Designed miniproteins, single chains, continued (3). Designs and how they scored, part 45

Each design is a single chain, and the fold is of that chain. pLDDT is the mean over its residues in the fold that is shown.

## One batch from the design tools (miniprotein)

Design m9537
Fold by ESMFold2-Fast:
Structure m9537 (fold): chain A 83 residues (1-83)
Amino acid sequence: VDEKALEEALAIVEKAEKEVRELTKDAPEEVKKEADELMEKLRIYTKNLAEEEPDTVVEKTEELAKELILRVKALIESYELVS
């Protein structure tokens, strides 16, 4: 494992986690649970990527984090529209 690449990738995950927490602050519990599951999956994938592809883990984690944030925003919007 490239420890420096893992640290940089995990810092991206931490930043995404903070943004997701702010986005879901007033969201229903169902949205919060789904967002928490997505964040947990991102952390697991990031650790696995750091072992398999240390040269690309930071870039791939950044893209995955952006996609996750967009998915969380879409979840919040869909619940707001049905309410």
Scores: mean pLDDT 79

Design m9538
Fold by ESMFold2-Fast:
Structure m9538 (fold): chain A 58 residues (1-58)
Amino acid sequence: APETTPRQLAIVRLTKKLLDGEMTEEEARAEGQKLGLSDAEIDAVMTAAKAEREIAAK
C-alpha cells in the first residue's frame, strides 16, 4: 500500500478522534491548525466525521 503523508495521517487521526468523541470540534480544529492543515482540510475532516455519524445512526 502507498505510504500516506504525515498530513493525511493527521486527517485520519483527527477524524477518528472526532467520531469516538475523544475531542471536540474546536479541539480538532486547533490540532489541525497546529499540524499545518488548511481550513479547507479541517472542514473536510468535520464533514467526513459528520457523514460517518449520520450513516452510523441509521
Scores: mean pLDDT 74

Design m9539
Fold by ESMFold2-Fast:
Structure m9539 (fold): chain A 80 residues (1-80)
Amino acid sequence: SEEKRKELEEKLEKEIASLRAQVDADTAGMDAEFARRAATLSPKERERLGAIRDTVRGILEAGLDFEIENLKKKAEKELE
């Protein structure tokens, strides 16, 4: 029903918002840690640390996208 669809959409939005907030908090914590480590490193080591940071950020973003896609697929299955 249309009512069931609206309830699932609202629940999905709240779950996605919760996941985004968690990943944002994790990302902020990691950025702070990488900045702290970078302060004590040589320029070459800072460049390598920056590459690692960018890789980890990419993994976190990919993981979030994957989880959101799975939540959307689960919600779609519940519509019928």
Scores: mean pLDDT 84

Design m9540
Fold by ESMFold2-Fast:
Structure m9540 (fold): chain A 79 residues (1-79)
Amino acid sequence: HHHHMSVREAVKKLIELLNDPSASPEQIRKVADELLENATPEELEALKKFYEDNIDKFSPERQKILKEFIKRAEEKLKA
């Protein structure tokens, strides 16, 4: 697929956006959605755990986005 990000690129982009103060919530959500669509269950579980363990290191605005990602990842893994 030439029109979507690889999981590796999506992970890298999500980390870059989370560390960029100028990144919009919409940009972060878009990349998080790419990960939810394209990651394997094992990759998704690892990412969920990483963000759960590190959530307090992010701003309150970014924490809200990450909590939503974690919730959606958990729901997808449960299905």
Scores: mean pLDDT 75

Design m9541
Fold by ESMFold2-Fast:
Structure m9541 (fold): chain A 101 residues (1-101)
Amino acid sequence: SALEEELERLVRASPSELEAALALVERAIELLEAGRDLETAVGLLKSALAVLIKETIDDDAEARKALAAAHAELEELRDDREALLELGRRVEAQLRELLAA
């Protein structure tokens, strides 16, 4: 599938799991902004969000809970491209902060 091909390509090109997650969300945002391949964009965003949830620290339980809720509800946001773009940009920003630390 297009999702599996993009996941393999971006993960293989990335030196770390966090850098792979950033590449995945950047590609998802690109697809959403272009109005292309929404199914692949949602799948890439789900994968990036899963990495972000894993890397969220234990003392920030409310933030982790909010991210997990967003991950679970992502398929329901399929008809709301603007909401998906907003979520993608937040995930990108948080991944960039983790990589800068």
Scores: mean pLDDT 77

Design m9542
Fold by ESMFold2-Fast:
Structure m9542 (fold): chain A 94 residues (1-94)
Amino acid sequence: SNAADLAKTGLLLLAEGKPEEARKYLSQAVDELRDVAPDIAAKLEEVIKKIDEGYSGEEVARYAAKLFGVSGDTGREAALKAAQAVKKEIEKAL
């Protein structure tokens, strides 16, 4: 879905050390999910909150993975696994 693609792009930008760019994509994903999948939107809002608190992109990517019940050895693996988990939850909710 469009929201899943936005979330994936944002999570991968976190792993690349671009949290401000990531925030824009994650915010768009939240806006699309708020009325249709509020639980997923809330988890993505927690990810945005960690960006706003000044955590590094890698730390925020690992935090996102943990929120979605997955893990990765690197920030990039964590971001990819989190994006896959987000996509599965969105497809199940829609």
Scores: mean pLDDT 87

Design m9543
Fold by ESMFold2-Fast:
Structure m9543 (fold): chain A 107 residues (1-107)
Amino acid sequence: MELKEEARKTLIELAQFVDRLLERAEASGAPDEVLKLLNEVRTEIGRALQALDAGDYEKFVEEMERIIEKLQELLEKARALGLVTDDEYAEMQRLIEKLKEIAEKLK
């Protein structure tokens, strides 16, 4: 129960960060590849939250694994384009590690 609430809060925090980054990327004219990746991550966060609310932990873990992989790729591309600060990069890495820990704890 506590782990479920932590997972929801972490995904909501991540969704807010992705939405801000998407707005920033669109305003700066970032490459279509980056915009596509941002939209895919945002969609997968929504699917993960739906699976979590449905109690479908198998599907939730699958969505979390996809989110983690795409976030790692996105974060490196965003840093290379100057779309994130060093502090934002560090915060996103912390969120990714927290998502990994949550996924590993779900049986």
Scores: mean pLDDT 83

Design m9544
Fold by ESMFold2-Fast:
Structure m9544 (fold): chain A 105 residues (1-105)
Amino acid sequence: SSKLERLKGKSAEEILSDEELIEELADLVIEKFPEILEKLKEKLELKNDEEAKKALTTIVRAMLKAYASGELTREQLIEILTGLLDDEELAEKFVNFVLSLLKKE
């Protein structure tokens, strides 16, 4: 996907400054882990995939902000998302995938 190429090598700050890049990152998460939409609909009592995608975009933004600021470590993000998704394996894969795309500056 062209979305993956656009996101590779960007800093968390660059992604956070561009709402379109955050939405593209959420789309890539859905492409890699389609089960995440069903988990979010169940856990947050959302009515459809559009609402689940909006929730995921908000989660991705919050995760990047907390990680970029040094407020939360990778391990703390996995713990928080395990609680949110009720799925440790999915949470770990999700966090690792998102962080693997970032350039450390």
Scores: mean pLDDT 81

Design m9545
Fold by ESMFold2-Fast:
Structure m9545 (fold): chain A 89 residues (1-89)
Amino acid sequence: VTITGNPDGEGEKVDVTGKAFVVPSFAPQVLAEIEEAKARGIKNLVFGTDVPAGIVPEGINGYRVKKEDTLKVTTGDEIHIKNAYLVKG
């Protein structure tokens, strides 16, 4: 699945490929889901603009995308994100 990173960000733009965990909206249970995805070896977190960047855990690479683009991705999909700003946990 190919998506574009949010154009409104800071830092270096990167192109990213790999399996992703997706967080379209924040809810408390999402933190446990992120830890389970991390335990399964998923290293990329794709999150919507309404989700706080502080959810990205240490050792995971976070990428903010438009909310509509989060709906195109299912957790475990191989993604290609173009022109994304990296958020490190």
Scores: mean pLDDT 73

Design m9546
Fold by ESMFold2-Fast:
Order: structure tokens, then sequence, then C-alpha cells
Structure m9546 (fold): chain A 72 residues (1-72)
């Protein structure tokens, strides 16, 4: 699970960097949203509700949705 968390965070790092340059949200808040999104997706995988291949796309969806909601 820790290895999966790190791998998903590394895969989302380019998107985090892009949002850091474009978003009105602070870098600290963007990092927190990413960590919470990854934690939620990995938690669902660990609980058997989400297959491993959907962890990254689900974490990405959660991150993008929360960032968009807070920018409104």
Amino acid sequence: SAELTQNVEERLAPLLAEKSQQSTLSNELLEKILEESVSTAVGLYDSGFLPENLVFPFAKMLFETEVAALEK
C-alpha cells in the first residue's frame, strides 16, 4: 500500500506541477488535496472496493474535482 501510494503520487506529480502554475490555490493546499485524493483511492483499493488499475484514474478524478470546486 505504501508503494502504491508513492507510485500514484509520482504519476500525479506532473498534474500537480501544472496546477501549481495555473491555479489560484496555494501550493500547500494543492499538495494537501493530492495527498487526500491518493489516500482515499488507495484506501478503497485496500478495502477491496476499487481494483488496482483504477486507483490512479480515481485519485486523478478526485484531485481535479476538488481543485475545480475550490476555485469556484
Scores: mean pLDDT 85

Design m9547
Fold by ESMFold2-Fast:
Structure m9547 (fold): chain A 63 residues (1-63)
Amino acid sequence: SLLQKNIEFSELMTELREKRRNGTLTPEDLEEAAKKLGVSPETLLRALDGDPEAAHRIAKSFF
């Protein structure tokens, strides 16, 4: 359902942002999450760093 997708997306993005902020984000974390979201690791990293175009691409790919 869209509600479950929104919850999963929010939880995943929150975890990744925390890891990025704390410097604990691994290349493996980034690759697995990017694959799940249907984007490149580079696009995901840019979105975590606040790029709104990258964030939009992730939303379009996942939903």
Scores: mean pLDDT 84

Design m9548
Fold by ESMFold2-Fast:
Structure m9548 (fold): chain A 111 residues (1-111)
Amino acid sequence: SKKEFIDEFLKKVEAALERLKARATPEQQQLIDELIKVMKEIAEAIKNGDFEKAREAMRKLVEILQKLKETASPDLLEAVVQLVRGFIDVFEKYAPELAKEFKAELDKILA
């Protein structure tokens, strides 16, 4: 089902982000934890069809990634952003306009 597919993929992305924390400073680890929390909020909003709440959570996610960009190595930032892109791809078929908007914001972070 849609909900099960989103939840299973979110678990995989969360596990990958947890592994990346081993390469991160304590401050960056806190940002990754906040990122995971916000991704869970996005997943719940998408599952419930609450696209306004999803947009609000996506704005928070972009702010966290911008803060991570200030201190993270290019390799760590790229790895985190690629995991977030993978997560967006999962819900693109359910919320295509939100996925498009968010992918555009991710591209700006790596520019």
Scores: mean pLDDT 84

Design m9549
Fold by ESMFold2-Fast:
Structure m9549 (fold): chain A 97 residues (1-97)
Amino acid sequence: SEAQKLAEETIELLRRAQQLLTVDPDEALALLEEAREKAKELGEIAVKAFPGNQPAADAVLRLLDEAIELLRRDGTGSAEQVRALLEQAERGIKLLA
């Protein structure tokens, strides 16, 4: 499905970003911003299919927004906290697919 493809693409971006958190935080940030756009589209598709997906869709975007803010503010110093948020976001994305 379109939702499954978007979920897989979003998860790939999150995993790539995690690898770069302590190596290239600026590139990690760019990947997270791209992942957020795909997660938003995934959430919109999931909510149209089943309105009960709204809390999960909202939670994924909140987690990604928090991760982006922390990485932008604290750089590599936020890596462990950002990693935890991205792992939680990945679980939420899998629920939306």
Scores: mean pLDDT 91

Design m9550
Fold by ESMFold2-Fast:
Structure m9550 (fold): chain A 80 residues (1-80)
Amino acid sequence: SAMLEERKKALEERRAELVAQATAEGLSRRATAALLGRVIAEMMKKFNIKQVVVVSGADTITVTLTFEDGSEVEVTVPLP
């Protein structure tokens, strides 16, 4: 679906912006995770997301967003 591709691109762009901001500001792992939480809240409102699953690893946070139609987008954010 074209709409799903547009949503994936928007999420990937916001992830890239978050990583760039965290790097430019020299954010700690905790601060980067807090920023990601704020971004997730923004994206949930923007795309009417019904479910979010967050898996924290040693060097990454993986977020799976499930839309109302059951489609999923996975975003992985590297931690410093």
Scores: mean pLDDT 79

Design m9551
Fold by ESMFold2-Fast:
Structure m9551 (fold): chain A 95 residues (1-95)
Amino acid sequence: SQQLQQQLQQLIREGAVLFTVGGIYESGSSSESDPDERKRLLQLSLDAYQQALAKYQQAKKIAEQLGDQQLAEQLDEEIKLLQAKIKKVQEQLKK
């Protein structure tokens, strides 16, 4: 389906942007000395990573429907990395 292929490309693009944004906020939090501002940046990082995760999960489902096993495996690796980053940020927010 041409529609599914276009949706897949859009989800991957949006997910990649959100992943990058999450990383910028996470990096910003590590250099921030104000604890309230650090928590705010960590929350923004968490929100961006969670949105990126949702986009990549949707993209993986479409890749599977299209029979693109190689792309589905690449997206699964990104999903696992993103889940690890989410867990790390969540643990930092508990402190």
Scores: mean pLDDT 91

Design m9552
Fold by ESMFold2-Fast:
Structure m9552 (fold): chain A 62 residues (1-62)
Amino acid sequence: SAAPATRNAGVFATREEADAAAAELEAQGWTYVGTHVSEGDGRRTEVLVFEKDGELLAIVRR
């Protein structure tokens, strides 16, 4: 789990692991808000953002 200051729920190499983490957040009352995509150095990074009570958490998929 992330410290309150980090706002990061984890970094995952596979879609399956990221989806499992997302399901756990939703089970804890987090709501999916959107995905940000960035590309650099030949790699694609997806950041899945969740919201609960005005707080944001991110799952990073590389």
Scores: mean pLDDT 71

Design m9553
Fold by ESMFold2-Fast:
Structure m9553 (fold): chain A 106 residues (1-106)
Amino acid sequence: GELEEVDKLLNELKNLIKELQEAINNKDADKAITLLNEMINLLNVLNNVVDKLPEDIKNEIINLLQEVQILINDVMKNLDLTNEQVNKLIGLSLMIMGQIIDIQNT
């Protein structure tokens, strides 16, 4: 069912968050950007079904989105980034903020 598919996506997102934390610790900017792009792709898939989900699952998604925003800020603060990478991260942060607002209003 839809819940089993969502559980799989949430577990994939949680694994990517752990890998991103490791990339930040290793100061690997290219890997951090790659992982953030993979996270955004998963979040876009989740956004297609989020309005149909139970409130506890919606709250879990919001918490994970907020954790990703903190990690984006950590990447921007602690890693040596190109201007293009900084602009990309700003765009990703704005998309995540929009998704949080949309979920909270469903």
Scores: mean pLDDT 84

Design m9554
Fold by ESMFold2-Fast:
Structure m9554 (fold): chain A 96 residues (1-96)
Amino acid sequence: RKLPKYYFGLKVEALPDGSLVLSLVLYDSETNKIVKESEKIVARTPAELAAALDEMIAWVEEELKKTNDEEVREAMREFIAELRRLRDAARRLAAA
């Protein structure tokens, strides 16, 4: 398989107080180096985690509108689907 030039990831860091720090990262597939990182969002509860993931989904959807490369667009669509799965899981935890 030809690797896509870039791949997207969600970076999650747990703080000692149980808060999560989330950021979107873009990796170069040849070097495995971060080429771009989003602003960080701190989520302290499952409800805040769901809201943070919704905001990140909106950021990726906005970038998708500006992207003309079909391989990158497909990678973005797959990444949005994964973020939506995580958001829905966080929403279920918030409702419990």
Scores: mean pLDDT 80

Design m9555
Fold by ESMFold2-Fast:
Structure m9555 (fold): chain A 84 residues (1-84)
Amino acid sequence: SVSEEINALLELTELDLSQETVLERLQKIKEILDEAFEEYKKKNNKSGAEAMQEVVKLAYEKLDEELRELFEKLLAAAERIMAE
């Protein structure tokens, strides 16, 4: 699930997963990503990496400044996983 994938990415970012506030912020990021993906699907028939890049941009625009920093760390961690 997306929640399990987010949790795995956090272990790579060295974030304290025991903090409830961190988990709440991640849940908000997940909800915004889900909304951006559903909005993208209604307007486009693309799939794969190109679609994901467009969804990430839409989600980033919907995030508050505080959540953007955490989101950027998650994207950096995902890029590292994809490299190896």
Scores: mean pLDDT 64

Design m9556
Fold by ESMFold2-Fast:
Structure m9556 (fold): chain A 89 residues (1-89)
Amino acid sequence: MTPEEEALALADELKAEIKASPQPRSGVRRIEVEPGRYLVAAATTDPDGKVVSAVVEIENGEAVRILRTDVEEGPYLRSGAELAAVLAK
C-alpha cells in the first residue's frame, strides 16, 4: 500500500467513524512520508449533517496537493482543502 492509498483509507475510516457518532464531529490523521512532508486525512460533519472528507499533501506546513475531496468543485472544494490544512496544524 502506498502512503497515498493509506491516507485515502484513513479518510474513509474517519468518515465512517464520524457517521456512527450521534454528534457532529471532526477527525484528522497524519502520515509522515519524509521529514517535513506528510499526508493529512480529515473528515467532518458539514452544515447539512453530511460527513465529508479530504486528503491533502503538506510540505513544510503548506498544502501542496489535494489528493481527494468529497465536496463539490468551487467554494466547497476550497473549504475541504482549507479544513484539512488547518487540522494538520
Scores: mean pLDDT 69

Design m9557
Fold by ESMFold2-Fast:
Structure m9557 (fold): chain A 83 residues (1-83)
Amino acid sequence: SPLELLESMIEAAEKVLKDFPDNKEMVNALIDAAIELARKLGLDEFAEKLREVKQKMENGEITPKQAAEEVIKILREAAEKLK
């Protein structure tokens, strides 16, 4: 289900934050996967928020750890909308 897919992505994001918080490549891959999932589920507002997180990280405005934390927050908000 869409909710189960989002919950799985949240678990993946939490694992990246725990194991690879400073790994920009891993966090970038996580953001890209989350954007694609949100787009596929028709959650365009959340896909746009995730793209903004990606841009802020690429521009050096936030750290990879902060980007991963924002991804988890956005995915949790998306999951709440599906309940």
Scores: mean pLDDT 88

Design m9558
Fold by ESMFold2-Fast:
Structure m9558 (fold): chain A 99 residues (1-99)
Amino acid sequence: SAKLSSEMTPEEIREFLRKRAEELAKETGEEGIPKAAEAYLEALENKTREAIERYVELAAETGLKLMEKRGESEEKIEEIRERIEREREPTIERMMEAL
């Protein structure tokens, strides 16, 4: 199982967990298991999103500070800050899809 998961895509891992939860529910009669598995997957996705959001924020702050230290104009820094704000959610979504 651990060996298989290292070769699987994130989507394949999610489907494997869902299928295993359904099998366990059938074997035990515990119908709460699939619901618990979905809650776990949702929590993992939310935690991954939080980590990506933190990374994107830190990268943006670092980039802006580097521009300031390199003597870039306040007008150019503001232009880049506005671009970062516009592209924040699309960037997070692309990074989520890449994982």
Scores: mean pLDDT 77

Design m9559
Fold by ESMFold2-Fast:
Structure m9559 (fold): chain A 69 residues (1-69)
Amino acid sequence: SDELEALFEKVKNALLNSDGDKVELELERELKPEEIISLNKRLSNLPEFSSVDVNQIGKKLIVFYVKKV
């Protein structure tokens, strides 16, 4: 889905440009459980991160992450 691909790139860029331990994003809709699982797996497979944990509260996406040193 173009929507999910755009969301992946948006989250990835937010994590790369963040100096903290989390990013928060407001979504246009709530994601399905399988979409959350897919997004988490894709982000966790990026070489820049040692861990990524994708959480959703309503339409708010909260992503905790640890960058590799």
Scores: mean pLDDT 87

Design m9560
Fold by ESMFold2-Fast:
Structure m9560 (fold): chain A 77 residues (1-77)
Amino acid sequence: SMSDVFDEGVMALTAIAVLLSIPAPPSNEDDVRLMARFLQRAIDAGESDHPLVLELRRVLREAARRLGVSQAIRDMI
C-alpha cells in the first residue's frame, strides 16, 4: 500500500542518515555494496530526489571511482 511505501522510505532514509553520520568514507567494495542497497531501497520507495539520497549517491560514486568497484555495483549507484 502507499502507507507501506511511506514506511519503507522513512526507514531507508533513517538508515542513510545514520550511515552518512559516520565520518569515515567507505573503505572497500563490501561497504559500497551495503550502502548501495540502502540507496536502492530509498529510490524504490520514491525518495530518489531526497537530499540524503543525493548525498549518499555522491559519496558512493566517489568511493566507487576511488576503489575500482565492479560494474554491477556501479549500476546500483
Scores: mean pLDDT 85

Design m9561
Fold by ESMFold2-Fast:
Structure m9561 (fold): chain A 73 residues (1-73)
Amino acid sequence: LSPALSPEAQAALREVIAARQAGDTDAFNVAVVRLEKAIGDDPEQWRAAAEELRRAGYTDLAEAFEHKAQALS
């Protein structure tokens, strides 16, 4: 995972990916909220998370994270 992500954000992102691989939509939604809280108001972490989400195939979620980074910049 990107070194721009804090250890907490990296852990939350791994949970997002694991939840989707398991097909657990509720766990996925909880993990996404945890990721957003771990990143907070750091636009670089929002961009780093967006890139990792895009790499994992979550294009729509990655786009939402990119837009959040732009709003905070």
Scores: mean pLDDT 82

Design m9562
Fold by ESMFold2-Fast:
Structure m9562 (fold): chain A 69 residues (1-69)
Amino acid sequence: EERELALSILRAVRNYVEDKETDPERRARLLQALDEAIRKLEEGYSPEEVAKILREAGLPGLADYVLRL
């Protein structure tokens, strides 16, 4: 269930960004990237593809986490 755990973590991070990020530009960019990452992971894309999306959006720690799955 490593993929389900990763999805749970991505959704939790998305909720945190939606609730706590006050910069509207950064918030929109992060939410877009997280929504794309969640969708691709749900569709069975590789951890490498998902991590690339997160890293390009400025979430390298989350990208590294996904890569270790």
Scores: mean pLDDT 83

Design m9563
Fold by ESMFold2-Fast:
Structure m9563 (fold): chain A 64 residues (1-64)
Amino acid sequence: EFPEAPIEKVREIAKKNRHPDVGEEAVDRMLEAAIKEGSVEDFLRIAEKNGDEKAVERAREILK
């Protein structure tokens, strides 16, 4: 995890969260990191592309 590479961090999070069976806890932690990085919209787009409904739902909740 590199604080000077927020976009890369979001990409790593999305890759790990592409499995729907990972669980909501993992989605929460990954999304929280994206929020701190200011990359929630990128996280949402990557999650949608990967078909991760749980990640999409959590990101949309933040981006209302």
Scores: mean pLDDT 61

Design m9564
Fold by ESMFold2-Fast:
Structure m9564 (fold): chain A 94 residues (1-94)
Amino acid sequence: LEDDIRLLREALDLLRSGLENLRQGNYVTAAISAYRAAELAMRVSDYKLGNEAANHAYLASYYALQGNGEEAIRHLEEARRLVEEGLRKLEEKK
């Protein structure tokens, strides 16, 4: 639980950084942030939360590298939503 909360908090910071970089047109930097967030989310013990968030973050990285900012933002925002929801649920159980 403690480790999952730390991983999700780090992932959330990277997802927020990725969204800001996408809005600034820094797609390569955004792709790197999204990929790192996906790797952290994959290490979360909760399969539904961790893997779904990671899949969206990986897709955001892929679309950012393809120059598709619209799809990259959509997937990055969904990954952020999943991470924020998961953090809320985990923190409420402590």
Scores: mean pLDDT 83

Design m9565
Fold by ESMFold2-Fast:
Structure m9565 (fold): chain A 75 residues (1-75)
Amino acid sequence: MLDAEAFVQAAEDSIRKAEEALKKKDYEQAIEYAQKAVDLATLGIKRGLAVEEMTALKERAQKLLEEAKKKLEES
């Protein structure tokens, strides 16, 4: 069975790791984790798992991904 809570937690964990990488100025790691969060949230939405929560997580992850990419280009 697909566990919606497990998918939400995985996306949240990836966002947290991306935020931690940004704090450490590890922009490449931040991009990788933010991309994983976007992919997890997108998969959850497509499968109808916690769609409202996944949509919010996807938006947060996309903003984080863009921020990390911009920081990498500036560095």
Scores: mean pLDDT 82

Design m9566
Fold by ESMFold2-Fast:
Structure m9566 (fold): chain A 93 residues (1-93)
Amino acid sequence: SLLEKITRQRLESLRADAKELGDPRLIALVDRVEELFEKAVSLNNKEAIEYILQALEDLGVAILLKKSGAPQELVDEYLARAEEFIEKAEKIL
């Protein structure tokens, strides 16, 4: 679907940004979101897809904040939000 294509392209872009930042935690989170997205799509689990898209939004904000030199405390707030949605997706997959 168009949503799947856009989501996969965004994940690839975020992985490139995480690698450029040299942040292994960000790289690992992008990979985890990608793995969960592929699993949710394969199972046609719409609720899990919605949680994963929320996690991707918060992860994207965290990466953008880190690229802009924002305080680590603010980056960590958005990473914590992303991890919460990741956990919610994992519980129903």
Scores: mean pLDDT 89

Design m9567
Fold by ESMFold2-Fast:
Structure m9567 (fold): chain A 60 residues (1-60)
Amino acid sequence: ARVRTAVSSSGNKFKITELGVSEALAENLETGKRILVGGFGHLGEQGAADLAEKLLPLMK
């Protein structure tokens, strides 16, 4: 699988692991929380990071 690092619009860093043609695993590098993101080919790296950030609560 191809691994990339992306920064969300809010500045949070995510590890994006491509799992298939349209699926990626997005991991928040500060919290370690992960979510499967569908539609990766449409969203791109930043779009996947932005969606994951919206769906995963930040620990502060």
Scores: mean pLDDT 73

Design m9568
Fold by ESMFold2-Fast:
Structure m9568 (fold): chain A 60 residues (1-60)
Amino acid sequence: WRQEAEDARATADSLEKEQKKYDEIVKKDPNNKEAIEKSATLYAASGIARAAADLFEQMA
């Protein structure tokens, strides 16, 4: 359970880091639809990974 929680957190952190890159692109160019879509997708994926990590921590 602890290893699964750590792996999920690492995944969430990686996705959040990628999302932050696209968020900065959107901040500089709000009309960049591709960056907006990627930022939204990464935000959702990061949220799911974070929720999974929290769930594994509750079970540890």
Scores: mean pLDDT 78

Design m9569
Fold by ESMFold2-Fast:
Structure m9569 (fold): chain A 88 residues (1-88)
Amino acid sequence: SNDDIAQQATQYILQALSYIRNGRWDTARRYVRRAYRYLQQLDSSSNQSVLQNALTTARQARRVADRQGRDDIRRHVDRVIRIIESRL
């Protein structure tokens, strides 16, 4: 279901945040890309609460990447934020 896709995307964003915090940027980039691919499969019937949780987590990941000076990771996270916002 769309809710299952949104929940899986949220889990990938949570994993990415953990890897960004731990300086594991290559692994973080892989999880951000997985989240993006899942979100691309999402339509407007998705649970807005799950999407809001995904957005909150992605914004947190963006702030951590910014503080680390990792513009490459930030750009990938920005794409995730944009696609979530387009579904809200």
Scores: mean pLDDT 86

Design m9570
Fold by ESMFold2-Fast:
Structure m9570 (fold): chain A 97 residues (1-97)
Amino acid sequence: SEKDSLEAIFLLHLHSSVQLAEERIKAGEDLDKVTELVIASIQESLDSIPEEWRALVLQSAIKFLQKRLAESTDPKVKEFLQRVIAFLQEQLRKVEA
């Protein structure tokens, strides 16, 4: 379905952004700066998703990142993932209000 295709494309973009961010953090880049850039990218992507599908996309993104957090061993990467998850949970609350 169109919904499932948009969700899949969003999650692919999220996965790529998160993977690159994790590499940058491990390379010694500033955690706050990298987190800010990823959040900005996610916000831009969400603004392009039809309003009726945003809650579903946010739920899928949160689930994906929670799994990744559980598998992570790097303390800075965990902090990064926790911050992104918190941002997505806040966005989901606003959509459901």
Scores: mean pLDDT 87

